# Ledger of designs, part 17: designed miniproteins, single chains, continued (3)

Each design is a single chain, and the fold is of that chain. pLDDT is the mean over its residues in the fold that is shown.

## One batch from the design tools (miniprotein)

Design m8599
Fold by ESMFold2-Fast:
Structure m8599 (fold): chain A 75 residues (1-75)
Amino acid sequence: GVPVPDLTGKSLAEARELAAAFLQELGALAQTWDPARRAAVHALLLEAARRLQEAESVDEIAEVLRRLAAEVEAL
């Protein structure tokens, strides 16, 4: 799987960039999965992107990424 980035010591801007990279890498990995699982991951990525737009702190971004990783692992 794609490792969740460590946001310790990062600025809010750096955390947003790392989060975007994580979503992109996870989406790329999902292309190797079956169509049903890939569609489910795509829906989770869209919801995570929406939550990231609302996030106002590094801790909130970290929580969104941990939740996304857990939901993808459960598929």
Scores: mean pLDDT 85

Design m8600
Fold by ESMFold2-Fast:
Structure m8600 (fold): chain A 59 residues (1-59)
Amino acid sequence: NAISQKALNYAKMAVLYALLGKRDEAIELAKTSLELAKQAGNDPEAIRYAKEALELAES
């Protein structure tokens, strides 16, 4: 599913942006990933990376 792959890619980008200290961008990417993951049937890997990005951005 292309949407599932997009969700995962956005989630991974969110983690990278959070690690770079780009908190606002990381949060937006993580939120986008979570919305795409919901549409794709809740891909667990995408949800995991998105949550990790939010935790890093909020730390």
Scores: mean pLDDT 82

Design m8601
Fold by ESMFold2-Fast:
Structure m8601 (fold): chain A 85 residues (1-85)
Amino acid sequence: GEIEKIMKEFKKLYEEALKLAKEAMKHSKDKEYAEKLLKEAEKLIEKMKELIKQLESDPEAKLEAEIDLGVVQLVLGVAKMLISK
């Protein structure tokens, strides 16, 4: 269904954003490279937000996606703090 397709795409973005944030933390001493990875993760987060808008007709799927978005935003926030001197 439409919701299932959106959730599948959302999950791919979620996994890639977490991977980018994790990689940025590993390379925290290379500020330029780490910041580039964080910017790519932020672009994926914006795409995730757009997909959530398409889930308004399914409150349960929307809640699940909003929780996952919150987790990614928290991890990205921690990564930014670690990279900041």
Scores: mean pLDDT 87

Design m8602
Fold by ESMFold2-Fast:
Structure m8602 (fold): chain A 80 residues (1-80)
Amino acid sequence: SSLKEKLLKRVEELIEEAKELLKKTTDEELKKKLEELIKELEELKEEIEEAEDILKLIGLGLRLIGLEIELELLKKELEE
């Protein structure tokens, strides 16, 4: 698979995970943070789909890692 295909698969996985957490959350502040994260992930997905340059895809991949870290921190806030 191309780098682009791998990044698209990963961003879609993160969007699904964030949406799943949003369904389980009743805390208003955490809901807002998850909704904002989902918007950022969906925007990043569009940027990945439009990118043709390998260096740009690498940069978008680094941004994806940052959003993944943000999701993991939000998961810790929501666990138990």
Scores: mean pLDDT 86

Design m8603
Fold by ESMFold2-Fast:
Structure m8603 (fold): chain A 59 residues (1-59)
Amino acid sequence: MTKEEAKRLLQAWLDTHDPKETLGLSDEEFARLAAEKYGLPLDEVKKLLEQYKKNGKIE
C-alpha cells in the first residue's frame, strides 16, 4: 500500500464513521490504531486527523 492509498483509505473511513463515536477511542488511541492499520507514521496520522477536524478533509 502506498502512502497516498493509505491516506485515501483513512479519509474514506473518517467520512463514513466517527472514530471516537464508533470505537470509543481517544484521538491519540485512534491515531495509533490508524497508524498500525494503514502503515503510516504516528506523527503523520496525527497531522492528518488534525486536518480532518479543521477542514473535513486530509488531502
Scores: mean pLDDT 71

Design m8604
Fold by ESMFold2-Fast:
Structure m8604 (fold): chain A 89 residues (1-89)
Amino acid sequence: DYFTELVKEVVRLVLEALEAGKSREEIIQMVRDFLKEKGASEEVIERVVEHLEAALERSDNPATVVMALAIDLIGDEELRKLVEEEKKK
């Protein structure tokens, strides 16, 4: 489904950025820019960024960060609904 694919793309972007040694601020900005390019609303962008910030606070290990991010994003039913409604537009 579209939401699961979007989450996979965000997780991949974050993993690649962490492995490239990007700063927390650069990673957050990269995710914001990616979602804006996909046509996501500010509400969706801010909600994804909140999960990303929480994941980055848990660990400096890329695998741990992206695993936590993926679990939190997939488990966010309100975020799923927002993304699905935007896809219908």
Scores: mean pLDDT 85

Design m8605
Fold by ESMFold2-Fast:
Structure m8605 (fold): chain A 60 residues (1-60)
Amino acid sequence: SKELLYRLAAKETGKSEEEVREILEEVLENETPETIEEAAKKLGISPEAVRNMVEALKSL
């Protein structure tokens, strides 16, 4: 479920589930290289990791 993905991402990034959801939902609303890079900076992970999480969310 999306909730499980947000929980796992929160654990990995050290952010709250709410923060992770807000950041990833912004990318889902408008997926561009710029929004992906901004999300990566906010979460403290690579842009590739953000792309992988977003693709997983789209398939759920």
Scores: mean pLDDT 83

Design m8606
Fold by ESMFold2-Fast:
Structure m8606 (fold): chain A 114 residues (1-114)
Amino acid sequence: SKDEEEAEKYRKLGEEYFKKGDYEKALKYYEEALKLNPDYIEALINLGNVYLKQGKYDAALNLYEAALELAREKGDKKAEAKALRNLGKVYEAQGKLEEAKKLYEEAEKIEKEL
């Protein structure tokens, strides 16, 4: 749809600013992508990555968990593994190494079947 095409353009703009370290602009553009397409798994993961870089772990967890739920509902195994790995990164950043390990192992199991 037109909204999906516009959401993709905003996600790509957000990614450009994220790569430049401009997290404020990255956040703005990823939020615009999600306003146009709330089920945009890749944009949810990208927005979570901004919050993870800012040390906003609870916000990052909520976004990666939303992405994981949508990926599972859609049967998107690649997105599911990516969301699980990003959840693992948050727990690792929090020093919750055993929780991170379990998430990484679940992601790796899925990736081996791709």
Scores: mean pLDDT 90

Design m8608
Fold by ESMFold2-Fast:
Structure m8608 (fold): chain A 81 residues (1-81)
Amino acid sequence: SHMSPEGLEEEIARAFVTMALHLAILEEERLYKEGKVKKRLKLTPEQRDAAIDRLLKEHGEEIRAGKMTIEDVRKLLEEVA
């Protein structure tokens, strides 16, 4: 169990990023179906795991501070695709 303050913060940040990534993928799918984007975002499980790890490494402080939004995650995904 991650019961230390640092370990708990890391687990909460990972859970947030995982949820935000899932919601970003669902929002991109909605926009594609509405004709608002030309390309469907398609990520493999490996690419999703890599995106989560990258967000935590590059933006961990902003995520813990509650400054990372679903839109910020979506923009990062567009840079990878």
Scores: mean pLDDT 72

Design m8609
Fold by ESMFold2-Fast:
Structure m8609 (fold): chain A 75 residues (1-75)
Amino acid sequence: MSKEELEREVALAMERIRVAVARTVYRKNPSREALEELIREAERLLKLAREAGDEEEAARAEEELERARALLEEA
């Protein structure tokens, strides 16, 4: 594994954690700010997953974004 490949893998793993944290924060204390944070982190994950060619992760991130954006429109 090259340094560039390692940096990409680390970035993707870190963003997965950030999305999970944002999801947990929103679930425990639902707010517009928490929902906007979840959307922001999910958008970053989607970008990184697409750059990495991780189609499964990209699809999961898109589903997360669709759900979060629908909730934001209702709020």
Scores: mean pLDDT 82

Design m8610
Fold by ESMFold2-Fast:
Structure m8610 (fold): chain A 85 residues (1-85)
Amino acid sequence: MLEEAERLRREGLEGGARALIEAERPHGAELTLEGARLLMELVAEGVDPGLAEPQTPEGRAVVEEVRRAGAEAARREAEARASLL
């Protein structure tokens, strides 16, 4: 079950990074996939991205979704670990 939780976390971060690039593209922001992935990883871990936070409503919505998905992944990992006890 831990492998499943890690897989879902990686898929969520990848999806979030791509969604952020798509959300910011119409507003002229140049985001690399690597930079978007790093930002999504920080957000999923509950870290404030500071100056890297998206300035568009669409970009902020993607960040909020990844933050929520990160919390859900952490909950599933905790439940999987509890099941092993």
Scores: mean pLDDT 67

Design m8611
Fold by ESMFold2-Fast:
Structure m8611 (fold): chain A 58 residues (1-58)
Amino acid sequence: SAKEELFKLMDELEEKYPNDEDIIEEAKTRKEMAEKMSDESVKALADYVKAYKKTLEK
């Protein structure tokens, strides 16, 4: 599901940046928001997170 994809992306960010409190809090907040969002909105958020993650990747 779109929520599972988003949760996996956020988990990967938390694992890669375990000492970045801002990333950890954002990941937690976005997971909580996703529970209240439509599947279409969650998919859009996942695409945004994928783009953001690419800017952080080497």
Scores: mean pLDDT 76

Design m8612
Fold by ESMFold2-Fast:
Structure m8612 (fold): chain A 55 residues (1-55)
Amino acid sequence: SMELRKEYEELLKKAQQTPLSLEDIERLTEVYRAMRKNGDEEKALKEIIEILKES
């Protein structure tokens, strides 16, 4: 959905400015689960893995 995409982008932008907190990582995981239900899981999973490696 557009709301999930927007939230995902906001979290990615935040990660570019500062390391994500555990709370943000949990939220990113929730967004991934929701995007998975919408069929967007491959892109979301790759991005989340990269963020977790950097954080």
Scores: mean pLDDT 69

Design m8613
Fold by ESMFold2-Fast:
Structure m8613 (fold): chain A 96 residues (1-96)
Amino acid sequence: SKELARAIGHLLLGLAYEMEGKYDEAAQSYIEAGDLFEKIGDYELAARAYDNAGKAYEQSGKKDLARQMYEKGAEAYRKSGNTELAEELEKKAQEV
C-alpha cells in the first residue's frame, strides 16, 4: 500500500539520521513510521519503530520522550499478541 511504502521510507530516513548522530530527527522519523504501521494494522512493525524512536531519544538525553516511545511500543506489541516483547519494552520504560 501507499502507507506501507511511506512507513518504510520513514524507517530508512530514521536509520540515516542515526548514522549521522541526528538522534532527534531519527526519533521523529521512527515515530512517523510507527504511526503509519499502526494505521495499516501492522502492530509488530509499529512496535519496532517506537522502540527505535525510544532508543534515539535516550541517545539525545530526552528520557521522558524515550519512556513515552517505549510505552507506545509495548502497547503495539500487546496488540500484535507479542506479550514477551511488550514486557521487555515496559521494562525499558521503567529503567529510562
Scores: mean pLDDT 92

Design m8614
Fold by ESMFold2-Fast:
Structure m8614 (fold): chain A 71 residues (1-71)
Amino acid sequence: MEKEIEEGIVRIMIGVAEIALENNKDKLPQSVIDEIRRLLEEARRALEAGDLDRAKALVRRAMALMDAAMS
């Protein structure tokens, strides 16, 4: 039950990060876009494997990279 709620939250986090990337891709270098896409793809694979800690860490890294590149 707790894991199912956490899985749902991680799925929402990945979706929000993907939407943020699409909304900001015109403002980001291609190398940064490629790295964020790689991190989010790895986060989805971690989620599918049930590794919620890894999935959360990858989403946080993707969002931190996006914030740093836009600052």
Scores: mean pLDDT 85

Design m8615
Fold by ESMFold2-Fast:
Structure m8615 (fold): chain A 79 residues (1-79)
Amino acid sequence: LPPLSEEQLRKAKELYEKIIKEDPNNATAYLNLGKVYLKLDEYEKAIEYFKKAISLDPNNVEAQKLLEEAQKKLEERKR
């Protein structure tokens, strides 16, 4: 994703949260919401949403890689 303003990221978050409320089995919406939280440095929430995306689509390699990235960033932040 190109560098987005914090306001653009918040709007994207609200959009994907609405999509999930309407279609709670939309793996792509969970993946994209996880990406938004990752860009907001909210690693714990990013991890939760990537795990949900993987539970809905266990063959999603991108979600698995992003989960590992978010977990690594969370560990680095705890120091």
Scores: mean pLDDT 82

Design m8616
Fold by ESMFold2-Fast:
Structure m8616 (fold): chain A 85 residues (1-85)
Amino acid sequence: MEEEEAYKLVREMIDALRRVEPLPDDLINKLLEFLEKYGESRLREITARALADQIVEDGKKAGLPDAEEAAQDYLEAMREVIEKR
C-alpha cells in the first residue's frame, strides 16, 4: 500500500471524526493493514502530516492568522518523536 493512499485514508478518518460520524470498518481495516506491513513509525508520520494539514484548513476557515505556524510546530514536534525511534 502506497504512502499517499494511507494519507488519504487518515484524512478521511479525521473528516469523519470531525463530523461525529462512525468510522467505516473498511477504512479502519486498511489503516491496520498499512500499520502491519509498514510499521507504526510510518503511519505516525503520515497521521501527523494529515493532522497538520487539517489544522491549517480549519484555522484558515476560522480566520486564525497563526494556523500555518501552529500546524508546522506540531509537525516538527511529531517528526522529532518519530525519528527518535
Scores: mean pLDDT 73

Design m8617
Fold by ESMFold2-Fast:
Structure m8617 (fold): chain A 64 residues (1-64)
Amino acid sequence: DEHFREGGRLLDEGKPEEAAEHFEEAIKEDPSFSAAYGGLAVAYRRLGKPEEASEALKKAKELS
């Protein structure tokens, strides 16, 4: 998935807000994409959103 790959790249570049947008697009295209929820959890944690990060991580584990 192009959005998932771009999200990962943006996390590596220190752009978690933009990364979260790309992971959200990946999830819209495939709501069962557990790895995209994992990426979203990392992005939310870096943005200081621990509750959103926890929910995304929970969803990733449910889909694995």
Scores: mean pLDDT 84

Design m8618
Fold by ESMFold2-Fast:
Structure m8618 (fold): chain A 84 residues (1-84)
Amino acid sequence: DNAEAAAQARRYAEVFRRAAELAENPEVRELLEQLAEGYERIAEALEAGDVERAEAIAREMQALWNSAPPEQQKEALRLAQEAA
């Protein structure tokens, strides 16, 4: 349901925020901060019952991730795993 999905999105946002605090590379930190903000927005949209908006933001987050250089993706994933 939307409440469960929103709670999951908030958990992802928290992990990305903690990962950003661990990031020494400014570009990796910015990527993680943008992902955290995106998942907070997804949670807010789901809490408002706006599933279409949540899906649109999720696509934005996928595009952001896919546009990042592979080395930034690897470091961001490593930090997110440490933060979880």
Scores: mean pLDDT 89

Design m8619
Fold by ESMFold2-Fast:
Structure m8619 (fold): chain A 62 residues (1-62)
Amino acid sequence: MEELRRLAEEAASSDRETALAALRRLQELIDQARKAGDTETVEEALRLLKERAAAIEATLEA
């Protein structure tokens, strides 16, 4: 859970390359969680991404 939060924060960083790397890592974790049947982790990761969507978009445009 802490790793998901950290990656979501990095995805909103002002450094585009760091943000993209964090988004790719989140995608990997979501894929792994789906394969393991860990629905709770998938839902939490998607919720964090949704909540951070506006901040991530603003960061990528900076």
Scores: mean pLDDT 71

Design m8621
Fold by ESMFold2-Fast:
Structure m8621 (fold): chain A 61 residues (1-61)
Amino acid sequence: SDEEIEKLREEMRKLVDEHDKVLADYEAGKITPEEAKARIDEINARMKEVLTELEKLLSEK
């Protein structure tokens, strides 16, 4: 319902912010390419989970 959708939307926002932070830190030379890749891979995996959950909630037949 609306609260579940809002919770997933907040989680997606957090993941997008984390993704942007990783890229900014990488561009600034604060983290290694290996660290950046590992973090991005984790964030992308979680984003896919959130999108799958959102699709289930939005798919009203």
Scores: mean pLDDT 83

Design m8622
Fold by ESMFold2-Fast:
Structure m8622 (fold): chain A 55 residues (1-55)
Amino acid sequence: SDFTEELIKRAKEIKEKEGEEAAKEFVKEYLLSLGHSEEDAEDSAEKLIDYLEYE
């Protein structure tokens, strides 16, 4: 998994304070910084934020 505990925690904080789109953008930019493609980063960010909504 490319998601660390710190990334998940920060995504949750951003989602609660700034909303779902801001949290997706944060995760996407983080994954892009690690060398993931634009499509992979966007897909992974969407899946993570959907998972956080379920919890």
Scores: mean pLDDT 76

Design m8623
Fold by ESMFold2-Fast:
Structure m8623 (fold): chain A 86 residues (1-86)
Amino acid sequence: LEEKIKEYEEMIKEKPDANSYHALGLLYYKLGKYEEAKEYFEKAVELSEETAPSAKIYENLAKVYEKLGDKEKAEEYKKKAEEAEK
């Protein structure tokens, strides 16, 4: 996990992209670092603004907000994920 985190951190330093931020969010989520995972997922959404963010990024944001106890935000992102599956 540490090796993969370092690899993606180097990638985003050279060229930030939504996929790398999404991958970092997933790695931090697996480590139980939900605040950090949230920050990376939110950055992945920001970098996807030129194209619609993927349903998967929204699903993972919903999961992280559930872990942080923010049920309202979790429901909001679940809805966005369903709409993005179109």
Scores: mean pLDDT 76

Design m8624
Fold by ESMFold2-Fast:
Structure m8624 (fold): chain A 61 residues (1-61)
Amino acid sequence: SMKEKAEELFKKGEEYYKQGDYRNALKAYSEAIQLAIELGDREFADRASKFAAEVLKKAGL
């Protein structure tokens, strides 16, 4: 389902973040956010957005 795909992308973002791959982490979180918005899952979109913001802080962006 689209929800499962969004959750997989979120998990992939977490994996990239742990590896210090901030570019790919941000891309994965951004894709998860877009799917969450399309699904109307505001809580998931907000959570993924907060993780994307942490990636940007960590990357100095």
Scores: mean pLDDT 85

Design m8625
Fold by ESMFold2-Fast:
Structure m8625 (fold): chain A 96 residues (1-96)
Amino acid sequence: MSDLEKIIELLEKAIEVAEQALRDGSPETRARAVAELDKIIAELEELKQKSENPELVDTLIDMLRSLKAALEAGDDEAVRELIETLRLFVEYLKEQ
């Protein structure tokens, strides 16, 4: 798998867990989504060290950290806005 394909996979996983947390709305699904985002952020930090564009990876890490913070705060509107932004980024990356 290329580094770009791995980044896309990780972003799609982040979107999926955040959407599940929004649909369920339980504290348990939010806590699980936060834990999964921590793992995804760690994988992106490792990919950043090998990336030809570490600034792009940093931007994605910052977005996922914002998504995690919104989930922890129960800010459903911010979670939805960040999911939409991440989806646009995934589509952009797939066109590269």
Scores: mean pLDDT 84

Design m8626
Fold by ESMFold2-Fast:
Structure m8626 (fold): chain A 120 residues (1-120)
Amino acid sequence: AAAKEKEMKVYLFSSVIELYSKLKNNNLTEEDKNVLQDLEPFRNTIISLAKEKLPQTYQRLLKLLKSEEKAEIFLLLLIGRYLQKTNKDPKNLTDIKQALNELAQFEDFLLEALDFLQLR
Protein backbone atom coordinates (compact mmCIF):
# COMPACT_ATOMS: atom_id res chain seq x y z
CA ALA A 1 0.00 0.00 0.00
CA ALA A 2 2.58 2.62 1.12
CA ALA A 3 5.08 1.57 -1.59
CA LYS A 4 2.37 1.78 -4.30
CA GLU A 5 1.29 5.24 -3.06
CA LYS A 6 4.90 6.51 -3.28
CA GLU A 7 5.27 5.03 -6.80
CA MET A 8 2.00 6.68 -7.88
CA LYS A 9 3.08 10.09 -6.48
CA VAL A 10 6.41 9.90 -8.38
CA TYR A 11 4.54 8.88 -11.56
CA LEU A 12 1.98 11.71 -11.23
CA PHE A 13 4.69 14.32 -10.53
CA SER A 14 6.64 13.23 -13.65
CA SER A 15 3.41 13.14 -15.71
CA VAL A 16 2.46 16.71 -14.66
CA ILE A 17 5.94 18.01 -15.64
CA GLU A 18 5.96 16.13 -18.99
CA LEU A 19 2.38 17.07 -19.98
CA TYR A 20 2.96 20.75 -19.13
CA SER A 21 6.11 20.78 -21.32
CA LYS A 22 4.28 19.06 -24.22
CA LEU A 23 1.31 21.45 -24.13
CA LYS A 24 3.44 24.60 -23.66
CA ASN A 25 5.58 23.58 -26.69
CA ASN A 26 2.69 22.10 -28.78
CA ASN A 27 4.62 18.77 -28.91
CA LEU A 28 1.89 16.13 -28.44
CA THR A 29 3.05 12.67 -29.57
CA GLU A 30 1.01 10.16 -31.60
CA GLU A 31 0.56 8.18 -28.32
CA ASP A 32 -0.93 11.30 -26.65
CA LYS A 33 -3.31 11.76 -29.63
CA ASN A 34 -4.40 8.10 -29.35
CA VAL A 35 -5.23 8.65 -25.64
CA LEU A 36 -7.37 11.68 -26.59
CA GLN A 37 -9.13 9.62 -29.31
CA ASP A 38 -9.94 6.79 -26.83
CA LEU A 39 -11.44 9.31 -24.35
CA GLU A 40 -13.32 11.40 -26.99
CA PRO A 41 -16.74 9.64 -26.49
CA PHE A 42 -16.66 10.70 -22.80
CA ARG A 43 -14.76 14.01 -23.19
CA ASN A 44 -17.54 16.33 -21.90
CA THR A 45 -18.33 14.02 -18.94
CA ILE A 46 -14.61 13.68 -18.04
CA ILE A 47 -14.01 17.46 -18.18
CA SER A 48 -17.17 18.18 -16.12
CA LEU A 49 -16.14 15.62 -13.45
CA ALA A 50 -12.50 16.79 -13.47
CA LYS A 51 -13.60 20.41 -12.86
CA GLU A 52 -15.76 19.15 -9.95
CA LYS A 53 -13.23 16.71 -8.38
CA LEU A 54 -9.96 18.57 -9.19
CA PRO A 55 -11.17 22.22 -9.06
CA GLN A 56 -7.87 23.70 -7.77
CA THR A 57 -5.83 21.70 -10.32
CA TYR A 58 -8.07 23.00 -13.14
CA GLN A 59 -7.71 26.65 -11.96
CA ARG A 60 -3.88 26.33 -11.72
CA LEU A 61 -3.75 24.80 -15.22
CA LEU A 62 -5.78 27.73 -16.61
CA LYS A 63 -3.28 30.20 -15.10
CA LEU A 64 -0.17 28.26 -16.22
CA LEU A 65 -1.30 27.34 -19.77
CA LYS A 66 -3.44 30.50 -20.34
CA SER A 67 -5.80 28.38 -22.49
CA GLU A 68 -9.03 26.58 -21.56
CA GLU A 69 -8.46 24.13 -24.45
CA LYS A 70 -4.91 23.27 -23.28
CA ALA A 71 -6.06 22.93 -19.64
CA GLU A 72 -8.79 20.47 -20.74
CA ILE A 73 -6.35 18.48 -22.93
CA PHE A 74 -3.93 18.33 -19.95
CA LEU A 75 -6.70 16.87 -17.73
CA LEU A 76 -7.68 14.30 -20.40
CA LEU A 77 -4.06 13.17 -20.87
CA LEU A 78 -3.42 13.00 -17.10
CA ILE A 79 -6.58 10.89 -16.61
CA GLY A 80 -5.54 8.70 -19.59
CA ARG A 81 -2.11 8.11 -18.01
CA TYR A 82 -3.73 7.29 -14.65
CA LEU A 83 -6.11 4.80 -16.32
CA GLN A 84 -3.15 3.07 -18.02
CA LYS A 85 -1.04 3.03 -14.80
CA THR A 86 -3.96 1.47 -12.83
CA ASN A 87 -4.97 -1.02 -15.60
CA LYS A 88 -8.39 0.62 -16.09
CA ASP A 89 -10.31 0.70 -19.39
CA PRO A 90 -10.39 4.17 -21.10
CA LYS A 91 -13.55 3.05 -22.99
CA ASN A 92 -15.47 2.17 -19.78
CA LEU A 93 -17.25 5.11 -18.09
CA THR A 94 -17.32 3.30 -14.69
CA ASP A 95 -13.50 2.88 -14.82
CA ILE A 96 -13.09 6.54 -15.86
CA LYS A 97 -15.26 7.72 -12.93
CA GLN A 98 -13.34 5.49 -10.49
CA ALA A 99 -10.00 6.83 -11.83
CA LEU A 100 -11.21 10.44 -11.32
CA ASN A 101 -12.35 9.66 -7.74
CA GLU A 102 -8.93 8.08 -7.00
CA LEU A 103 -7.03 10.96 -8.68
CA ALA A 104 -8.99 13.48 -6.54
CA GLN A 105 -7.25 11.94 -3.47
CA PHE A 106 -3.93 13.11 -5.01
CA GLU A 107 -5.06 16.72 -5.74
CA ASP A 108 -2.75 18.26 -3.08
CA PHE A 109 0.18 16.41 -4.70
CA LEU A 110 -0.82 17.52 -8.23
CA LEU A 111 -0.90 21.11 -6.92
CA GLU A 112 2.65 20.70 -5.52
CA ALA A 113 3.86 19.63 -9.00
CA LEU A 114 2.09 22.60 -10.66
CA ASP A 115 3.54 24.99 -8.02
CA PHE A 116 7.02 23.64 -8.89
CA LEU A 117 6.38 24.60 -12.55
CA GLN A 118 5.15 28.10 -11.56
CA LEU A 119 8.38 28.74 -9.53
CA ARG A 120 10.52 27.94 -12.60
Scores: mean pLDDT 87

Design m8627
Fold by ESMFold2-Fast:
Structure m8627 (fold): chain A 82 residues (1-82)
Amino acid sequence: MKSPDELVREAIEAARAGDFEKAAKYVKEALQLSLPGLEVTEEQARKIAEHLARMVEAREAGDQEAYDKHLAEVVKAVSEAL
C-alpha cells in the first residue's frame, strides 16, 4: 500500500504531465489515508492536484508569493470538503 506522501508525489507528477484523472485518483487516495471519512469530488481532487503541482513549480522558480497562493487554495479545498 502506498503512503500518503508517495500518493501526493504521484499526484503532482501526473498533474504536471496533464493527466488530471490520474492526479485526482491519487489525491483522493492520499486524503482517505490521512483524513479518514473526508470525501472529495473528482473536481475538488483535480483542483488540489493542480495547485500542488503549481506549488512545486513556484518553489523551483523561487516565487514565494505564487507558492503561498497555491498553498492557500489547497487548504481551502480540503477545508471545504470537511
Scores: mean pLDDT 80

Design m8628
Fold by ESMFold2-Fast:
Structure m8628 (fold): chain A 97 residues (1-97)
Amino acid sequence: GAEEAAREAEEGAKKAEETGSGEAAVEAAGAAGKAAASGDAEAARRAADAAGRAAKAAIKAAKNAEDAKAATAAAIAAAGAAFQAGLAAGEPIPAVK
């Protein structure tokens, strides 16, 4: 369920913060996407926040171009999950101005 996906995102974020792993950050972003797809706005926002923290940790720990690429992919996925969480909460698409 949505809570399981949010918990998976939090666990991924914890692993990324402890190890600097870009793979853990990507896993956290994937879990956030699952939470957003569930329609539970609260769980989706919590998971998106966790994915964002994981991406930041991976970026700080990046030692080479591959690490930076993985961290960037995680950050993009986390941003996408945050957008989907907003849609699940019934927020309108932001006006482009």
Scores: mean pLDDT 75

Design m8629
Fold by ESMFold2-Fast:
Formats: C-alpha cells, structure tokens, sequence
Structure m8629 (fold): chain A 58 residues (1-58)
C-alpha cells in the first residue's frame, strides 16, 4: 500500500540522517586517537634517546 511505502521511505530517510550524524561524530573520535598517538610518540622518542645514551628513561 502507498501508506506502508511512505512509512518505509520515512524510516529510510531517518536512517540516512543518523548515518550522517555518526560520520561527523567519527571525525571527533579521530582527533582523540591522533592526540593519543602523539603522546605515545613522545614516550617512544624519550625511550629511544635514553637507549642512545646507554640508559633508558625511568
């Protein structure tokens, strides 16, 4: 029926909008992951510098 088809179309449109919202939210999650990655790199660099001097950082 046309009414049932209209309901399905409305639900699909809602699903598309939800997907768009999640995509924007993912951008913020990537920012957090990047900050964590930078901190891990700093720790790695400090440890490598310690190894070059014959002593790992404590």
Amino acid sequence: DAALEAERRARRARHIEEARRLKEENSERWKIAREIGEKLREIGDAFEEGLRLGRPPE
Scores: mean pLDDT 73

Design m8630
Fold by ESMFold2-Fast:
Structure m8630 (fold): chain A 58 residues (1-58)
Amino acid sequence: ASEEEARYYSELGKELVRLVEEGRFEEAIALAKEHGIPLREDSSLEEIENAVVRRYLS
């Protein structure tokens, strides 16, 4: 991907992490789904989603 695409996904990932840190777990999950981010099984975004679910259940 281009540098601009990498920056876009990186910054979106940081926004998801910030939402998780602020306790806005549902918003973080909704944001990821709404943006249709290309996910891989081992992607960092999948790890963020799993972390959101785990922290929300803790």
Scores: mean pLDDT 58

Design m8631
Fold by ESMFold2-Fast:
Structure m8631 (fold): chain A 85 residues (1-85)
Amino acid sequence: SEEEIELARRQAEALKTTVELLLKEGKISEEEAKKLLELVDQILEAVENGDWETAEKLAQELEKLISKIKEEFDKAYKKVVKELQ
């Protein structure tokens, strides 16, 4: 639905802002940031195209990469979500 796509776009914006914050704070490398940003864009594209199978696979890859920095990512994400309200 259009509401689901809009929610996905807002979530993608929050995720990208979180990645940019982590890069600015020196918590991730430029290479790691680029990979995370590319995955977020690819997930959003898959969702907008109705390709849920590809979106799920890419989301699993994103979660695996985030798991290495889970605590730092969660702290940054909570701050970003609060500021975007």
Scores: mean pLDDT 84

Design m8632
Fold by ESMFold2-Fast:
Structure m8632 (fold): chain A 77 residues (1-77)
Amino acid sequence: DKLKEEVKEEIKKLAEELKKEAEKLSREETQELREKVNEEIAKLVEELKEKGASEEELREVSEYALELLNEAMLYGN
């Protein structure tokens, strides 16, 4: 469970940074940052899978990431 919790914490930090930056960035910069954040999250989920996380844990982490990113992307002005 430690790896799942660490990955969720990393995802939360990425989403918080995206949310904070979205208020200050242009539309183009926000889209670029979003793409980088999505790529990092995908890598974190794949690493978790390689380390033996269950399918249920992978789904939980992916859903958590999706919810946080969707909330962060409500910013951007």
Scores: mean pLDDT 76

Design m8633
Fold by ESMFold2-Fast:
Structure m8633 (fold): chain A 78 residues (1-78)
Amino acid sequence: DEKIKEYEERIKRDPNDADAWRNLGIQLGLQGKYDEAARYFLKAGRLKPTIETIQNLIDMLYAAGKPEEGRALARELR
């Protein structure tokens, strides 16, 4: 919760802070909120596409039961 608030404040200051979006995705993924985590990883990946962020996005969409969506988005971002 404290870490989530920290990253939310970073995004409030700079909505293009890809690292803050990615870290929010990680925190939500750890809480089992896979759809929300995937949404934040997608935002991070569009701002700063990295193999790690794209893989996290795919992993969260698979965990959310949406593997086809994960595959399509991974192709779009690469």
Scores: mean pLDDT 82

Design m8634
Fold by ESMFold2-Fast:
Structure m8634 (fold): chain A 83 residues (1-83)
Amino acid sequence: MTEAQRDEVELGVLEIEYAVTKLAFSKAKTPEEIKEHIERLKKILERVDELIARSTDPAVRAAGERLKAEIEKQIKELEEKLK
């Protein structure tokens, strides 16, 4: 497996983890549940940032930036629910 292929696989895993996290917290109603959802998304975001920073593949970087933007938007929407 090439470095680029490994980065593509890791991006796919992060996309799946994001989707699974959203599904797991789809019924989150309490402030504690919303805070847990935010914390899990922040951990995924950190891993996406690391992938973008290390990847030399423009396609992986572009897809990573799209995933990052989606996760950041979701975190912001969840933080607004806590106000």
Scores: mean pLDDT 85

